# Designed miniproteins, single chains, continued (4): the designs that were tried, part 64

Each design is a single chain, and the fold is of that chain. pLDDT is the mean over its residues in the fold that is shown.

## One batch from the design tools (miniprotein)

Design m14355
Fold by ESMFold2-Fast:
Order: sequence, then C-alpha cells, then structure tokens
Structure m14355 (fold): chain A 65 residues (1-65)
Amino acid sequence: MRERLEREVRRAMYRMAAAVLRLAGESQREITATLHRKYGASLAEIAEALGVSVATVSRRLREAE
C-alpha cells in the first residue's frame, strides 16, 4: 500500500501548505498557483486541499498565469 500512504502524506502536506499560505495573507489564486507550480500538486490534490472543485482550481491557475 505504498501509493496509498504516499497519497495520504501528500494530502496532509498540501492542506498544511495551503493553510500556511492563507495565514500569510496570500490570495486564493496565489495559493492555488504555488501548490501547483512550486509543490507539483495535481488539480485534484489542490481541490481536496482547498475544499473546492477541480474546475475552480483550473480557472484560478489560468488567472494566475
């Protein structure tokens, strides 16, 4: 169950990173872009971390570019 463990760890990390960036005052768009570009999170992982739809994540990434 290596893939399952890695997925759980990534989810926890992305949620924590999103929370820290939010506390630092970054916008939702900037948080989404940072998770994707700097941390390599997939759209689905970002959606889970932020509690939004994948479509919302995709739109925010386009706006951040």
Scores: mean pLDDT 75

Design m14356
Fold by ESMFold2-Fast:
Formats: sequence, structure tokens, C-alpha cells
Structure m14356 (fold): chain A 60 residues (1-60)
Amino acid sequence: KLHEVAAAAPEELKEYVEEAAKRLEKDPNDAATASALAIYLAAAGDSELALKALNAAEEM
């Protein structure tokens, strides 16, 4: 289901990505948000950006 949404309506996923990034900037220790973001990006087919989000969580 999520992969269908990501493929058909990437704008909705993009908004989530933007919000998660903003939250991580506000709460640098919010590793859970970074991990969730990585999963969504990977499901959308953006493995490179997903890895970046995961690395951000690791640095926390």
C-alpha cells in the first residue's frame, strides 16, 4: 500500500519527508523519526536519500 502511494502520489510522501527533516533539525536526538523517514524513502525507491536519513539517526 505504501509503495503504491509513493509511486502514485510522491507529493504526499515529500511533505512527510520535509516535516521529518524539520523535526530532526529541532530534535537532533529524534532517531525514531529519522529511522521512519528512511523506511518511507526506501519504499519510495530513493535508497540514497533513505541512507542519508539513517546516517543522520546514527550520528545522534
Scores: mean pLDDT 60

Design m14357
Fold by ESMFold2-Fast:
Structure m14357 (fold): chain A 58 residues (1-58)
Amino acid sequence: SEAEGRALFEEGKRAYEAGDYFTAAKLFGEAIRLLGEDNEEAVRGYREALAGWLRQQA
């Protein structure tokens, strides 16, 4: 489960770097579910991905 969470986090980073903020937010959200809300990197990634996605919706 932790290994799965880390794999999702890495996929989320790749999606974020590609500008696919919706996919990044989804992947970071799943990573948080598996790694926990105290995983600061995953929570930060999710927050930044949501901000990017919201900017694209304007």
Scores: mean pLDDT 85

Design m14358
Fold by ESMFold2-Fast:
Structure m14358 (fold): chain A 80 residues (1-80)
Amino acid sequence: MSPELEEAVKQAEAALKAIYDDLLSRNVPVEEAKEILERVAKTIVDYFAKKYNLTPEERAEFQKRVDEILKKLLEEIEKA
């Protein structure tokens, strides 16, 4: 796999998990927390795809991997 793609995914996952942990620690309402995570995930994909100069194919795989991380976090926040 591309080193740029793997670094982008690693940084995106770390950023999303940091936001998730912050939202849980502040007891943000579930619906608001879900909206924040979805908005942040979109911004993260755009930011890191540009930062690491990902190809269109790498960007598609990056989006898929971020969507999988987001789905897991959204499922967890509904249980909190």
Scores: mean pLDDT 83

Design m14359
Fold by ESMFold2-Fast:
Structure m14359 (fold): chain A 84 residues (1-84)
Amino acid sequence: SLEDEVLRSVREFLEQLRRDVAEGKITVEEFARAALGILRQLAADPRLSPETVRRIGRFVLEELEKLGAPKELIDEIRALIDSV
């Protein structure tokens, strides 16, 4: 399904960003900003259910919290999830 394809693409992109952080290519802040940008695009896609967007957002939020992302970015992602 379209949602399964989106979930796969998002997962692959997030895994790449995580590797880039581990290799020192980007910061956790840059990872968080990139993830927020993706979530905003997903939230704006009328073909995706709100439940799917919220599920992806919660997964992203948990990963970023584990990496110690800045509170300001965590709060922006939480607000986006709550707005969907």
Scores: mean pLDDT 83

Design m14360
Fold by ESMFold2-Fast:
Structure m14360 (fold): chain A 55 residues (1-55)
Amino acid sequence: MEEFIEELRKKAEEYREKAKELRKEGKELEAEIEEGMAALYEGIAAFLEKKLEKE
């Protein structure tokens, strides 16, 4: 279960990198969407981490 949470955090990191690249290309709307996706995945991971305090 913790591995799933770590996977979600990895995905958030990937989306942040994507957003960074898109901003460099001047695609600010797409970059903002990817950044929002990263925040969403990180939020879900944090929420699940709290819920899965037990094994």
Scores: mean pLDDT 80

Design m14361
Fold by ESMFold2-Fast:
Structure m14361 (fold): chain A 57 residues (1-57)
Amino acid sequence: MELWKKLIEALNKGELSDEALELFDKAVRAYSDGNVEEAEKLFQEALELIEKEKAER
């Protein structure tokens, strides 16, 4: 999953805000529980927060 790789890269670079970390954790849990659709939605929200934060850099 491409979204997963982008989030892992952001995590390794320390680019995740507290809000993005919370969404990422929820997405990981949803994915592990088999709620793939919910996980994708949460991953998308986390990426949107990261992109918004990067726009200031």
Scores: mean pLDDT 73

Design m14362
Fold by ESMFold2-Fast:
Structure m14362 (fold): chain A 65 residues (1-65)
Amino acid sequence: SEAEELRKKIEELTKKAKEAIEQGDYEKAKKLVEELKELTKRAKEVDPEVASFGEESYEYLKSLL
């Protein structure tokens, strides 16, 4: 389903962004966080649980930047 695909993409982007932050690659991390923001916006139209997960991930990563 689209919700399952979005959840997987959000999980992958969140993992990559966290790894980039841990490595000090803030330019890459910011780019990945912006991609996560767009996927979360799409998830709000598809599945509220996936959207909530994306929003929490986005806010957490933004707190580290």
Scores: mean pLDDT 84

Design m14363
Fold by ESMFold2-Fast:
Structure m14363 (fold): chain A 65 residues (1-65)
Amino acid sequence: MSKKLAREAATKITAAGIAISAGDKKLAEELIKEVRKIAEELKKLGDEDSAKDALEAAEKLEKKL
């Protein structure tokens, strides 16, 4: 269980959404990649629910790029 990683993913998801709204596609793509890396780390730590939530959020953000 990694509450710090889940919180970091949530922060980056919010920042990526703001970047998309501002037209900063490069920043949004970078933040989405970081969210995907955090999701993989959460899965390795056994926090599959948080990993799934982070991955689904990243996929939704990618559809807006």
Scores: mean pLDDT 83

Design m14364
Fold by ESMFold2-Fast:
Structure m14364 (fold): chain A 70 residues (1-70)
Amino acid sequence: MEEAEKHLQKGVEALKAGNYDEAIKHFEEALKLDPKNARAYQLLAVAYFHKGDEEKAEEYLLKAIEVQGG
């Protein structure tokens, strides 16, 4: 959990810097450590939306809802 939070923090820093590919990498690493982390799915959706990948953004938003609802 602590390592997943570390990756979320690094991803958020990359997202703030406009480094969306780096942000995605960190959020994916967080999900490998904590597969039910709804926040990581939400942040992946935000990063993909900023990259213009609306299909991936929608996919990750739906995953975040499923994780929060279970």
Scores: mean pLDDT 83

Design m14365
Fold by ESMFold2-Fast:
Structure m14365 (fold): chain A 80 residues (1-80)
Amino acid sequence: MIDELIEELRKLAEEAIKVLDEGGQKMARVFISMIDYAKKLEEEQRKIAIKKVIDAFINYFRYLGLEELAKKAEELRKKF
């Protein structure tokens, strides 16, 4: 179910916070806020919003050279 994938995305964001600097941690918390906003949307719009958050995670992790986290986000993206 989509709620299980959203929970996996939240856990990925929490794991990222453990390895990011202060600026990266603030960005990851912004992404968590976007996940919380997406939960308030209708199912179709929620799915679209969550995909957009995952895409933002992939781009940001790749920008930082965090290839393992980027790959985990890409694997999660494929499940949507």
Scores: mean pLDDT 78

Design m14366
Fold by ESMFold2-Fast:
Structure m14366 (fold): chain A 101 residues (1-101)
Amino acid sequence: MKKVTATVTSFDNGKIFVNVTGVTPEQAERAARAALEAAGVKGKTIGMPDGSGLAYGDGKVTPEQLRRAARAALEAAGAHLVSERIVETDKGYIATAVGEL
């Protein structure tokens, strides 16, 4: 069983950051793009050779949009949701979705 993690971070300045790990670079790039689309923000995606996917976006998002973005990333990566969480920080929100591939 292979663990997949999608983390979506929003900042109070309207920036959003997506990080997907545990999959191929191609899956990670698709997952990061899906997260930006689900959050309703415009941005750029980068697939990394180490199998992580990174994305940067611009737009204010709610905790609900952020949670949906993390779940969308897991689904786009082909993983099944095992757990999800969202936490509030002094600078914004972090949503994490963990799945199995």
Scores: mean pLDDT 76

Design m14367
Fold by ESMFold2-Fast:
Structure m14367 (fold): chain A 69 residues (1-69)
Amino acid sequence: DEKKLIDELVKQGLSAEETAKRLVAVKAGFSKDADLGYGLVERAILLIGSEEASKIDEEVKKYYEEKGV
C-alpha cells in the first residue's frame, strides 16, 4: 500500500525528496523508519535500479504537486 505510506509521510511533514528516498528504501526491502543516512538510499537504488528509483522520485513529486504541499 504505497499510497498509504506516501500519505503517512506527508502527514509527518516530510519533503517530496525525503518521501521519495523512504519509498525507494521500502521497495529495496528496508524499513520505512530506517535511517536514510550512511549510504542506505544509494544501496537501495542499486538494489531496485536507477530507472525504478527515478520513477519513484517523479511519482512522489507529482503527488506532492497535486496535493499542494
Scores: mean pLDDT 77

Design m14368
Fold by ESMFold2-Fast:
Structure m14368 (fold): chain A 68 residues (1-68)
Amino acid sequence: MKEEFDREVDLGVAILYVAVTLVAGKNAGLPEDVLKQIEELLDKASRTDDPEEAWKLAEQARKIANEA
């Protein structure tokens, strides 16, 4: 139970990180194509049940935002 709860929290935090990256990108005026890429990563993160996969998607979102 506790380990499953911690895994669910970890997954939720990763998804939230992608969402916050998207919001920050919109506020910073990032190009629409970059915002669309981050939105696709958010959709993928919301569909996974693996926190490690979700964090990889979060890292990709951050990298895309930083390269813009």
Scores: mean pLDDT 82

Design m14369
Fold by ESMFold2-Fast:
Structure m14369 (fold): chain A 86 residues (1-86)
Amino acid sequence: NLKKLNLSYNGLKDSDLGPLSNLTNLEELDLSFNNISSAEGLKPLSSLTNLKTLNLSNNGLSSLSVLEPLSSLTNLEELDLSNNDI
């Protein structure tokens, strides 16, 4: 039962996040300092409804519209979007 995962500084791009969709008990996820840029990359996170903390700082996010997949994360208490192009 994985609740915390740090994947920062791993060169992850949009196509790499698919496997995360099955980690539905996750409460804290750090994806900072990667190459995530699109709604398609964030789509696998939409099933992580137990997330309380999500760090997406220092990625390639350039528009608020790419965050649409995160709208299902109703338990989210902390979202870090710093050092993106939003």
Scores: mean pLDDT 87

Design m14370
Fold by ESMFold2-Fast:
Structure m14370 (fold): chain A 57 residues (1-57)
Amino acid sequence: SMEEAERHTELGKEYAREGKLDEAIEHYREALRLDPEHGEALRNLGEVVDEKLKREA
């Protein structure tokens, strides 16, 4: 489960680098479903959500 959470966090980072913010959010949410205390996924989710809101403004 923690190993799967880390895998999803890495996939989220890859999608974020490609500018695929919705896919990045889905993977960070899955990481947090598997490990709610995953600090990197929490921080990166916040950053991607903030970036998406800025693009939609």
Scores: mean pLDDT 84

Design m14371
Fold by ESMFold2-Fast:
Structure m14371 (fold): chain A 82 residues (1-82)
Amino acid sequence: MAVVTIEAENGEKGVFRLDMTEEQAKALLEEIKNAKTKEEFVEILRKHGANESAIKVAESSNKLKVTIKVDGKTYEVEVEFE
């Protein structure tokens, strides 16, 4: 079980959970890093089971921090869109 947190620059947070291994978490973060637009980023989140609350947080800001906690480890990526 992994916990994904999407945090907007204004401090709003969206949280969702999914069954995911550490390697799948790393793959998701790489996919997120390679997103060129906010629309691509939101679609990646939707494909991985993000709830509406997390999607609204993702849409609320162009600067976002994604944190994945899985198997006692924490992985983090920051993305910024135009």
Scores: mean pLDDT 83

Design m14372
Fold by ESMFold2-Fast:
Structure m14372 (fold): chain A 65 residues (1-65)
Amino acid sequence: MVAERAREALVRVAEDPQDREAAREAGEMIKKDREAASRAGREATESGLLSPEQGDRAGARGMAA
């Protein structure tokens, strides 16, 4: 998947900021991964990390604020 490679490129740039070639490649890959990132961001924002219902159910078992 392109997203995983884009993350690795960003990590490389963070470790070696003088590597301008890696920074450029990361930028280009982010542009291409823009649609996937945008879509994943939308889905993640809508569903969140976990469904809050699971946490709410666990909370109701003991303490419900």
Scores: mean pLDDT 54

Design m14373
Fold by ESMFold2-Fast:
Structure m14373 (fold): chain A 88 residues (1-88)
Amino acid sequence: MDAKEYNEKGKKLLSEGKLEEAKEYYEKAIELDPNYAEAYLNLGGVLAIMGKLEEAIEYYEKAIELDPNYEEAKEQLEKVKEALKNSL
């Protein structure tokens, strides 16, 4: 299974509410392709749903570093930063 297949399987698991399994599949996608910006975005998304906001920020920032025009990653980063600020 290649990085894209792991990412797609992670998306399917997320749609089924299987957060921990989705996280593992996105981590495998990144392991196979460390430059896979979408996998970093998706991992950040799962971490945010799990309440791991600081970790989510790190992965969204990595997605933006890999693709500076990744608008979805920028939007998710802003939302998580606001959520973290409001939880303090």
Scores: mean pLDDT 87

Design m14374
Fold by ESMFold2-Fast:
Structure m14374 (fold): chain A 66 residues (1-66)
Amino acid sequence: MSKEELEKLREELKKKAIEAGASEEEAESIANTMVRAVEEGLTSPEQAKEAAERTAKVIAEERAKK
């Protein structure tokens, strides 16, 4: 995966996390974590997108519980 593909993936992951209820700062952290996992071969881009959305939803739900 090229540097340009990783940057595009980071933007897509950040956008999905924000759409799922994460703040911009939370979404950036989630996107950076998932991009690193893809770069290291620990997950696929598709799985990273699903994980980012799920993580953002969990964060939003935890915030709502309080």
Scores: mean pLDDT 80

Design m14375
Fold by ESMFold2-Fast:
Structure m14375 (fold): chain A 87 residues (1-87)
Amino acid sequence: SLEEAHRLFDEAVRLSEQGKADEAREKLVQAFKLLIDAGKVDEAVRYIAAAGILAMGYELQGKEEQARSFREAVREGISLLEEKNYL
């Protein structure tokens, strides 16, 4: 659901702030997958874009691990959209 995806996204941001970059990435990908599997493509694109903006913000702050984690999640989200032919 959209509510569950939002919860997972918020959890990912919280985990990132705790330095748990790998767990944050997993939660982001789970959120993207839930939306894509539900056919909520517009919502999935918005969350993937939001993760990309956060990655850029982390990079500007010198938070390299958080930036890489979020960029990796974005790439996985795009791959999931490609696999489902939602390009």
Scores: mean pLDDT 88

Design m14376
Fold by ESMFold2-Fast:
Structure m14376 (fold): chain A 78 residues (1-78)
Amino acid sequence: MPEVILEAEIAVSLAEMALEVLRLAGDYEKAEEVEPLVEEARRLLEEALRAYKEGNLEEAEKKAKEAIEKAQEALKKI
């Protein structure tokens, strides 16, 4: 698996875990703000994995980088 896709999987998973921690802590206002960024990061990761399965490595890398950026935006707001 390309390193950038693995980095994207880690980044998206961290953002999803951080969102869940906000919900468990009762910080629902912050969770609501961050949720769209986490959902977009997950969608971009799914697109990267799909492109990789299709053999489109350039598109896979591009989408993986976009997923990392959205996951990092979510984490910065937390």
Scores: mean pLDDT 87

Design m14377
Fold by ESMFold2-Fast:
Structure m14377 (fold): chain A 83 residues (1-83)
Amino acid sequence: SPEDLEVEMEYGVMMIQLSVALLVAKKNKDEETAKEIEKLREEVEKLYKEYMAGKISKAEFNEKMAEIKKKLKELMEESDKKV
């Protein structure tokens, strides 16, 4: 459905952002930030699987994805203060 396509696109964009953030953390040898990003990747993958399995609504997916985006933003802001 069009809604499933929107969720798939949001998932794809978020996974790209997390992968880039992880590469930056690894290049900077920031093991703590890298571990937290890996946890966020696992949360995103779980959230996507739960949506695709029909266990959560698009509204719940969007709400939880916004929480993950906020966590990544806070993590990157903290990392930027160290550099």
Scores: mean pLDDT 84

Design m14378
Fold by ESMFold2-Fast:
Structure m14378 (fold): chain A 64 residues (1-64)
Amino acid sequence: IEVGDRLRATATIPRAGPDNLALRPGDIVEVVAILDDKWVELRNLATGETGRIGVNALQYLERV
């Protein structure tokens, strides 16, 4: 995964905290930053909302 990649959510990712991004199946996101080994920052392209998800949640995202 790289900054600028576009990914589609394949499952519901719930909001874990105020800095976290919630996603629904079919949401298209763009990778804004790879923060560390645990967190990635994404932008939802439909809403413009930016937030973090855990790296473990990347398994629910597919490249488009």
Scores: mean pLDDT 81

Design m14379
Fold by ESMFold2-Fast:
Structure m14379 (fold): chain A 77 residues (1-77)
Amino acid sequence: SNEPTLTTPEEVIAVLEELVAAAPDNAQLWYLLGEAYFRAKKYEEAIAAYERALALDPSNARARANLERVRAELAKS
């Protein structure tokens, strides 16, 4: 959809991928991208994005907790 409405995880992912490409050292954008991947059940991509966010900002406790949750979901398979 060419409408400027972010209603699905896939639309949020597309915007966040463009933003992290423009600002790859922004830990918050990597965290938000990880959240978007997790909601889309793209667990391997979510893990990579959360690991990047934590490499840039190790103090993000929510990113650490969400990374463990995503790893647990992937391990169930």
Scores: mean pLDDT 82

Design m14380
Fold by ESMFold2-Fast:
Structure m14380 (fold): chain A 56 residues (1-56)
Amino acid sequence: INEVEKKVVEHETTRLVNENKDLSKEEQLALVEKATAKAPEEAKQYAIEVARKKLA
């Protein structure tokens, strides 16, 4: 994915994780997966990677 798309994905994924800090790491990852279900696969995988880094 391109640089602009990466920044958008990082911003949205970070927001989802931060807004759902009360949920478990598994539940937060599931939310990111659901939010990106209709996104291109590369963007979806990048969002999951960003979420995993934030939850580590």
Scores: mean pLDDT 76

Design m14381
Fold by ESMFold2-Fast:
Structure m14381 (fold): chain A 58 residues (1-58)
Amino acid sequence: MNVIERVAHHDTGLTREQMEEIVEAVRNGDEERLRELAERYGLSVRAARSLGEAMLKE
């Protein structure tokens, strides 16, 4: 796996609605839901969690 290509990945490609679903999973502490959303949208669980946490912190 190419770590450099993953670092260059953009969070673009998700709709605002899909991002909101990730934020809700993070806000609720629902690890299972977060994992499902990450797999569905082609993200790692770590990437999805980081995205949700960043949006929550804002």
Scores: mean pLDDT 69

Design m14382
Fold by ESMFold2-Fast:
Structure m14382 (fold): chain A 55 residues (1-55)
Amino acid sequence: MKLSPEAEAEARRLLEELGRPDQYENVLKALETMVEAGFSPERALRVIRRALEDL
């Protein structure tokens, strides 16, 4: 399943805010996997944000 342009833009903005633009490809892959598993893009991004903040 492909992500919406809005979800990709949110992922990029999140990583820039966290100072981790190097993780963009990894976050996109995680987001795609989670959406394919039945998560909404909003929920998937929330989980990814939490994981990055805990690092």
Scores: mean pLDDT 75

Design m14383
Fold by ESMFold2-Fast:
Structure m14383 (fold): chain A 92 residues (1-92)
Amino acid sequence: SLEERLKKIARLAFTKSIEYLKKGDETSAAVLLEISLLALEILQLYKAGKLTPEQVKKVIEKLEEALASKDTEEKRKLLREAYDILRAALAA
């Protein structure tokens, strides 16, 4: 389900954020924390009926791609794309 995918993104991103903090990489940790928090925000908006399943799926795909990337700059780019999709969806 979309809900289970969002929960999985939030959990994995948060766990990776803590790992990067332990390594002293606060920049990568901050990006991963943002991915985790955005996944939870999308989940709340979806449960509140503020987003369609299609809109949620588009954001999930960007967050899953960001989480799978090993490059912090690519994570930031994909996170911005996820925010752009969310902003467009909320303006509709």
Scores: mean pLDDT 88

Design m14384
Fold by ESMFold2-Fast:
Structure m14384 (fold): chain A 71 residues (1-71)
Amino acid sequence: MADELIERAEELLKQAEEALSKGDNTKAIRLVGEALRLAREAVRVDPSPETIEKAQELLDKARELLKKIGE
């Protein structure tokens, strides 16, 4: 269900942040990409305002992590 996809995406973003803190930029980029894919899939499965809002929060978090990798 969409909630499971959102929860999985959140978990992947946490793992990406951990990878980035360890200097593993390649792993962080892959995890961020997978999290964004799951967030998009969640919205496709359940285009409710709640799911869209959660997906947008994940997108914002992913954008921040990618910005740190690009520095």
Scores: mean pLDDT 83

Design m14385
Fold by ESMFold2-Fast:
Structure m14385 (fold): chain A 61 residues (1-61)
Amino acid sequence: SKEEVLEEIYKTVKELYEKKASQEEIKKRMRELTKKAEENNIPDEELKRVVMEALEDVDAK
């Protein structure tokens, strides 16, 4: 479902930044997440919102 994909995107982005992943790893994972979002008809605006939310939550710690 769309909600499950958004949850996965949130968790993956949060995990990548919390573990301080390399730029290369982040780029690779973001490409995979973007493709998955497109396959599930998730708008770019919604994908961007979820990514920003995950980043804000990481930075708040």
Scores: mean pLDDT 81

Design m14386
Fold by ESMFold2-Fast:
Structure m14386 (fold): chain A 112 residues (1-112)
Amino acid sequence: SEYDRQALELSLEAIKHALEAAKAAMEGDIEKAEEHLKKAEEYLEQAKKLLSLNPNPSPQALQAVKRAEQSIRLAKEVLEEVKEGKFNPIRAIGAILRIIGDMLDVERMLAK
């Protein structure tokens, strides 16, 4: 449905901004990381609204929103660790790889 497709597209945008936030945080650019994280949360909120308006949301749309929520959480954790002086490069790289995995899964759902 059109609601499912839009929820998938908005979830993908949220994940892409979460990825950019995590990358910026790793580079020590806290302001840029916070800006991308805000955009990620705005796209996720829009995706969730579309799910609430859809009387029969697809399993793919539900999964895409869940992946976007997870990617945002991972990006927030990287940013928090940088802000607290507890930055671990291996953990941050692991978070980025998981966010990329979430991105590729949602892109695959959209390709159908």
Scores: mean pLDDT 90

Design m14387
Fold by ESMFold2-Fast:
Structure m14387 (fold): chain A 57 residues (1-57)
Amino acid sequence: EEARIRELAARLGVTPRQVRGILQLARELGEELAIRFAQKFAGLTEEQAREILEELG
């Protein structure tokens, strides 16, 4: 799981910590809020945020 988090973070140009934060936010507060957080604070597109949730959620 950590290896996949690192690989996806590198692919999307974000940190592994940001990927873990997005996954935790989706689990605790829901997918839609996690996507908005990723767009606003990590600089990801909606498609990139959904890719994180689909591969690792």
Scores: mean pLDDT 80

Design m14388
Fold by ESMFold2-Fast:
Structure m14388 (fold): chain A 63 residues (1-63)
Amino acid sequence: MAEELVRLALEAAAARDAGDEERARRLGEEARELAAAAGIDVGSPEEAVETGLAAAAEFAAAA
């Protein structure tokens, strides 16, 4: 679960950086669904992406 959320968040951020707003939005919605399924209460697709990016940052800090 957590790895899937991190993957979706990183993909959404990459799509946003590339200017692909439609792909970023779709990946954000998918991340929100995964977060909800895991019992994480997120208010928006953007919040779900931020949650996944925070988890990715923790993994990077641990390396």
Scores: mean pLDDT 76

Design m14389
Fold by ESMFold2-Fast:
Structure m14389 (fold): chain A 65 residues (1-65)
Amino acid sequence: MEIELTLEVDASGLSPEEQQALLKLAIRQTGLQAQKLQHELKQRNPDTEVTVKATVVVNGKEYEA
């Protein structure tokens, strides 16, 4: 079972410094949520291989979380 979590952010109104701060926060938080979801799903379905992938998209550019 594969699940993809994607967080899309429009940061076009932010300064470069604010965009970098937002990106770092979004990657960290989205990655943590993906790990929690994968753990919970594996506990509910121990005989099933579960993979959760997390991606952050900022202004059309993709980053792995």
Scores: mean pLDDT 80

Design m14390
Fold by ESMFold2-Fast:
Structure m14390 (fold): chain A 85 residues (1-85)
Amino acid sequence: SVEEIRKELEEKLKEAEEKGDYKEIGEVYAQLGLLYLLENDPEKAIEYLEKAIEYYEKALAENPDDEETKKLLEGAKRYLELAKK
C-alpha cells in the first residue's frame, strides 16, 4: 500500500538524517518524489525532487568523484522536468 511505502520512506529519511549521509538522504527524497509522481501529485513530487537534488549536490561537494551520485543527480533532474509537465 502507498501509505506503508510512505511511512517506510519517512523512517529511512530519519535514519539517513541521523547518520548525516547526504547521498542516502537524497535517495530517500528522490523515492518520495517518485512516489508522489505515481500518485499524480506533481507539486509534492517537485518539492521532494528539489530536495533530492540539493542533497546529491551536497554529497558530490564532499565526494566529487562519486559516479553513482552523479547518475542519481541526473536522474532526479530528469524526473523534476517530468513533474513540471
Scores: mean pLDDT 88

Design m14391
Fold by ESMFold2-Fast:
Structure m14391 (fold): chain A 66 residues (1-66)
Amino acid sequence: SDEEIAKLAEEAMKAFKAGDKEKAKEYVRKAGELAGNPEAAERAIEAIDKGDAEALQRALVAMLTA
């Protein structure tokens, strides 16, 4: 559901801000699977690896509003 994807996206951002990149990627992978959007998930994972909060937020929004 969109609410479940939103929750996972929120948890991913919280983990990223806490410096837990592995936990953030775990939440992103789950959100991408539920959303059926592996491309947005890959972009979010790349943003996490680069430490790019803006790119991460854009990718997470794409999962919720695409």
Scores: mean pLDDT 83

Design m14392
Fold by ESMFold2-Fast:
Structure m14392 (fold): chain A 84 residues (1-84)
Amino acid sequence: SEAIEAYEKAAKIYEKLGNHEEAGEAYEEAGKIYEKLGNYEEAVEAYEKAADEYRKVPNPTDEILNKAIDAEVQAGLMNIKIVL
């Protein structure tokens, strides 16, 4: 998917620039597309990267912390789908 490639490339650029919130959002969007396609292993990787990026935000707001937790939960749910 062109959209997945675009989000993953954007996320890597944001990550290198230290724009961790935007990197997290881009990985999260890639994760959602992988999930819709049933690519649960790739969805886990994307959601875990999103969570990691949100956790790197210095002095995070409650909103950012909630985004990290949500991404962690989504990765966990995708892992359950893999083992079923």
Scores: mean pLDDT 89

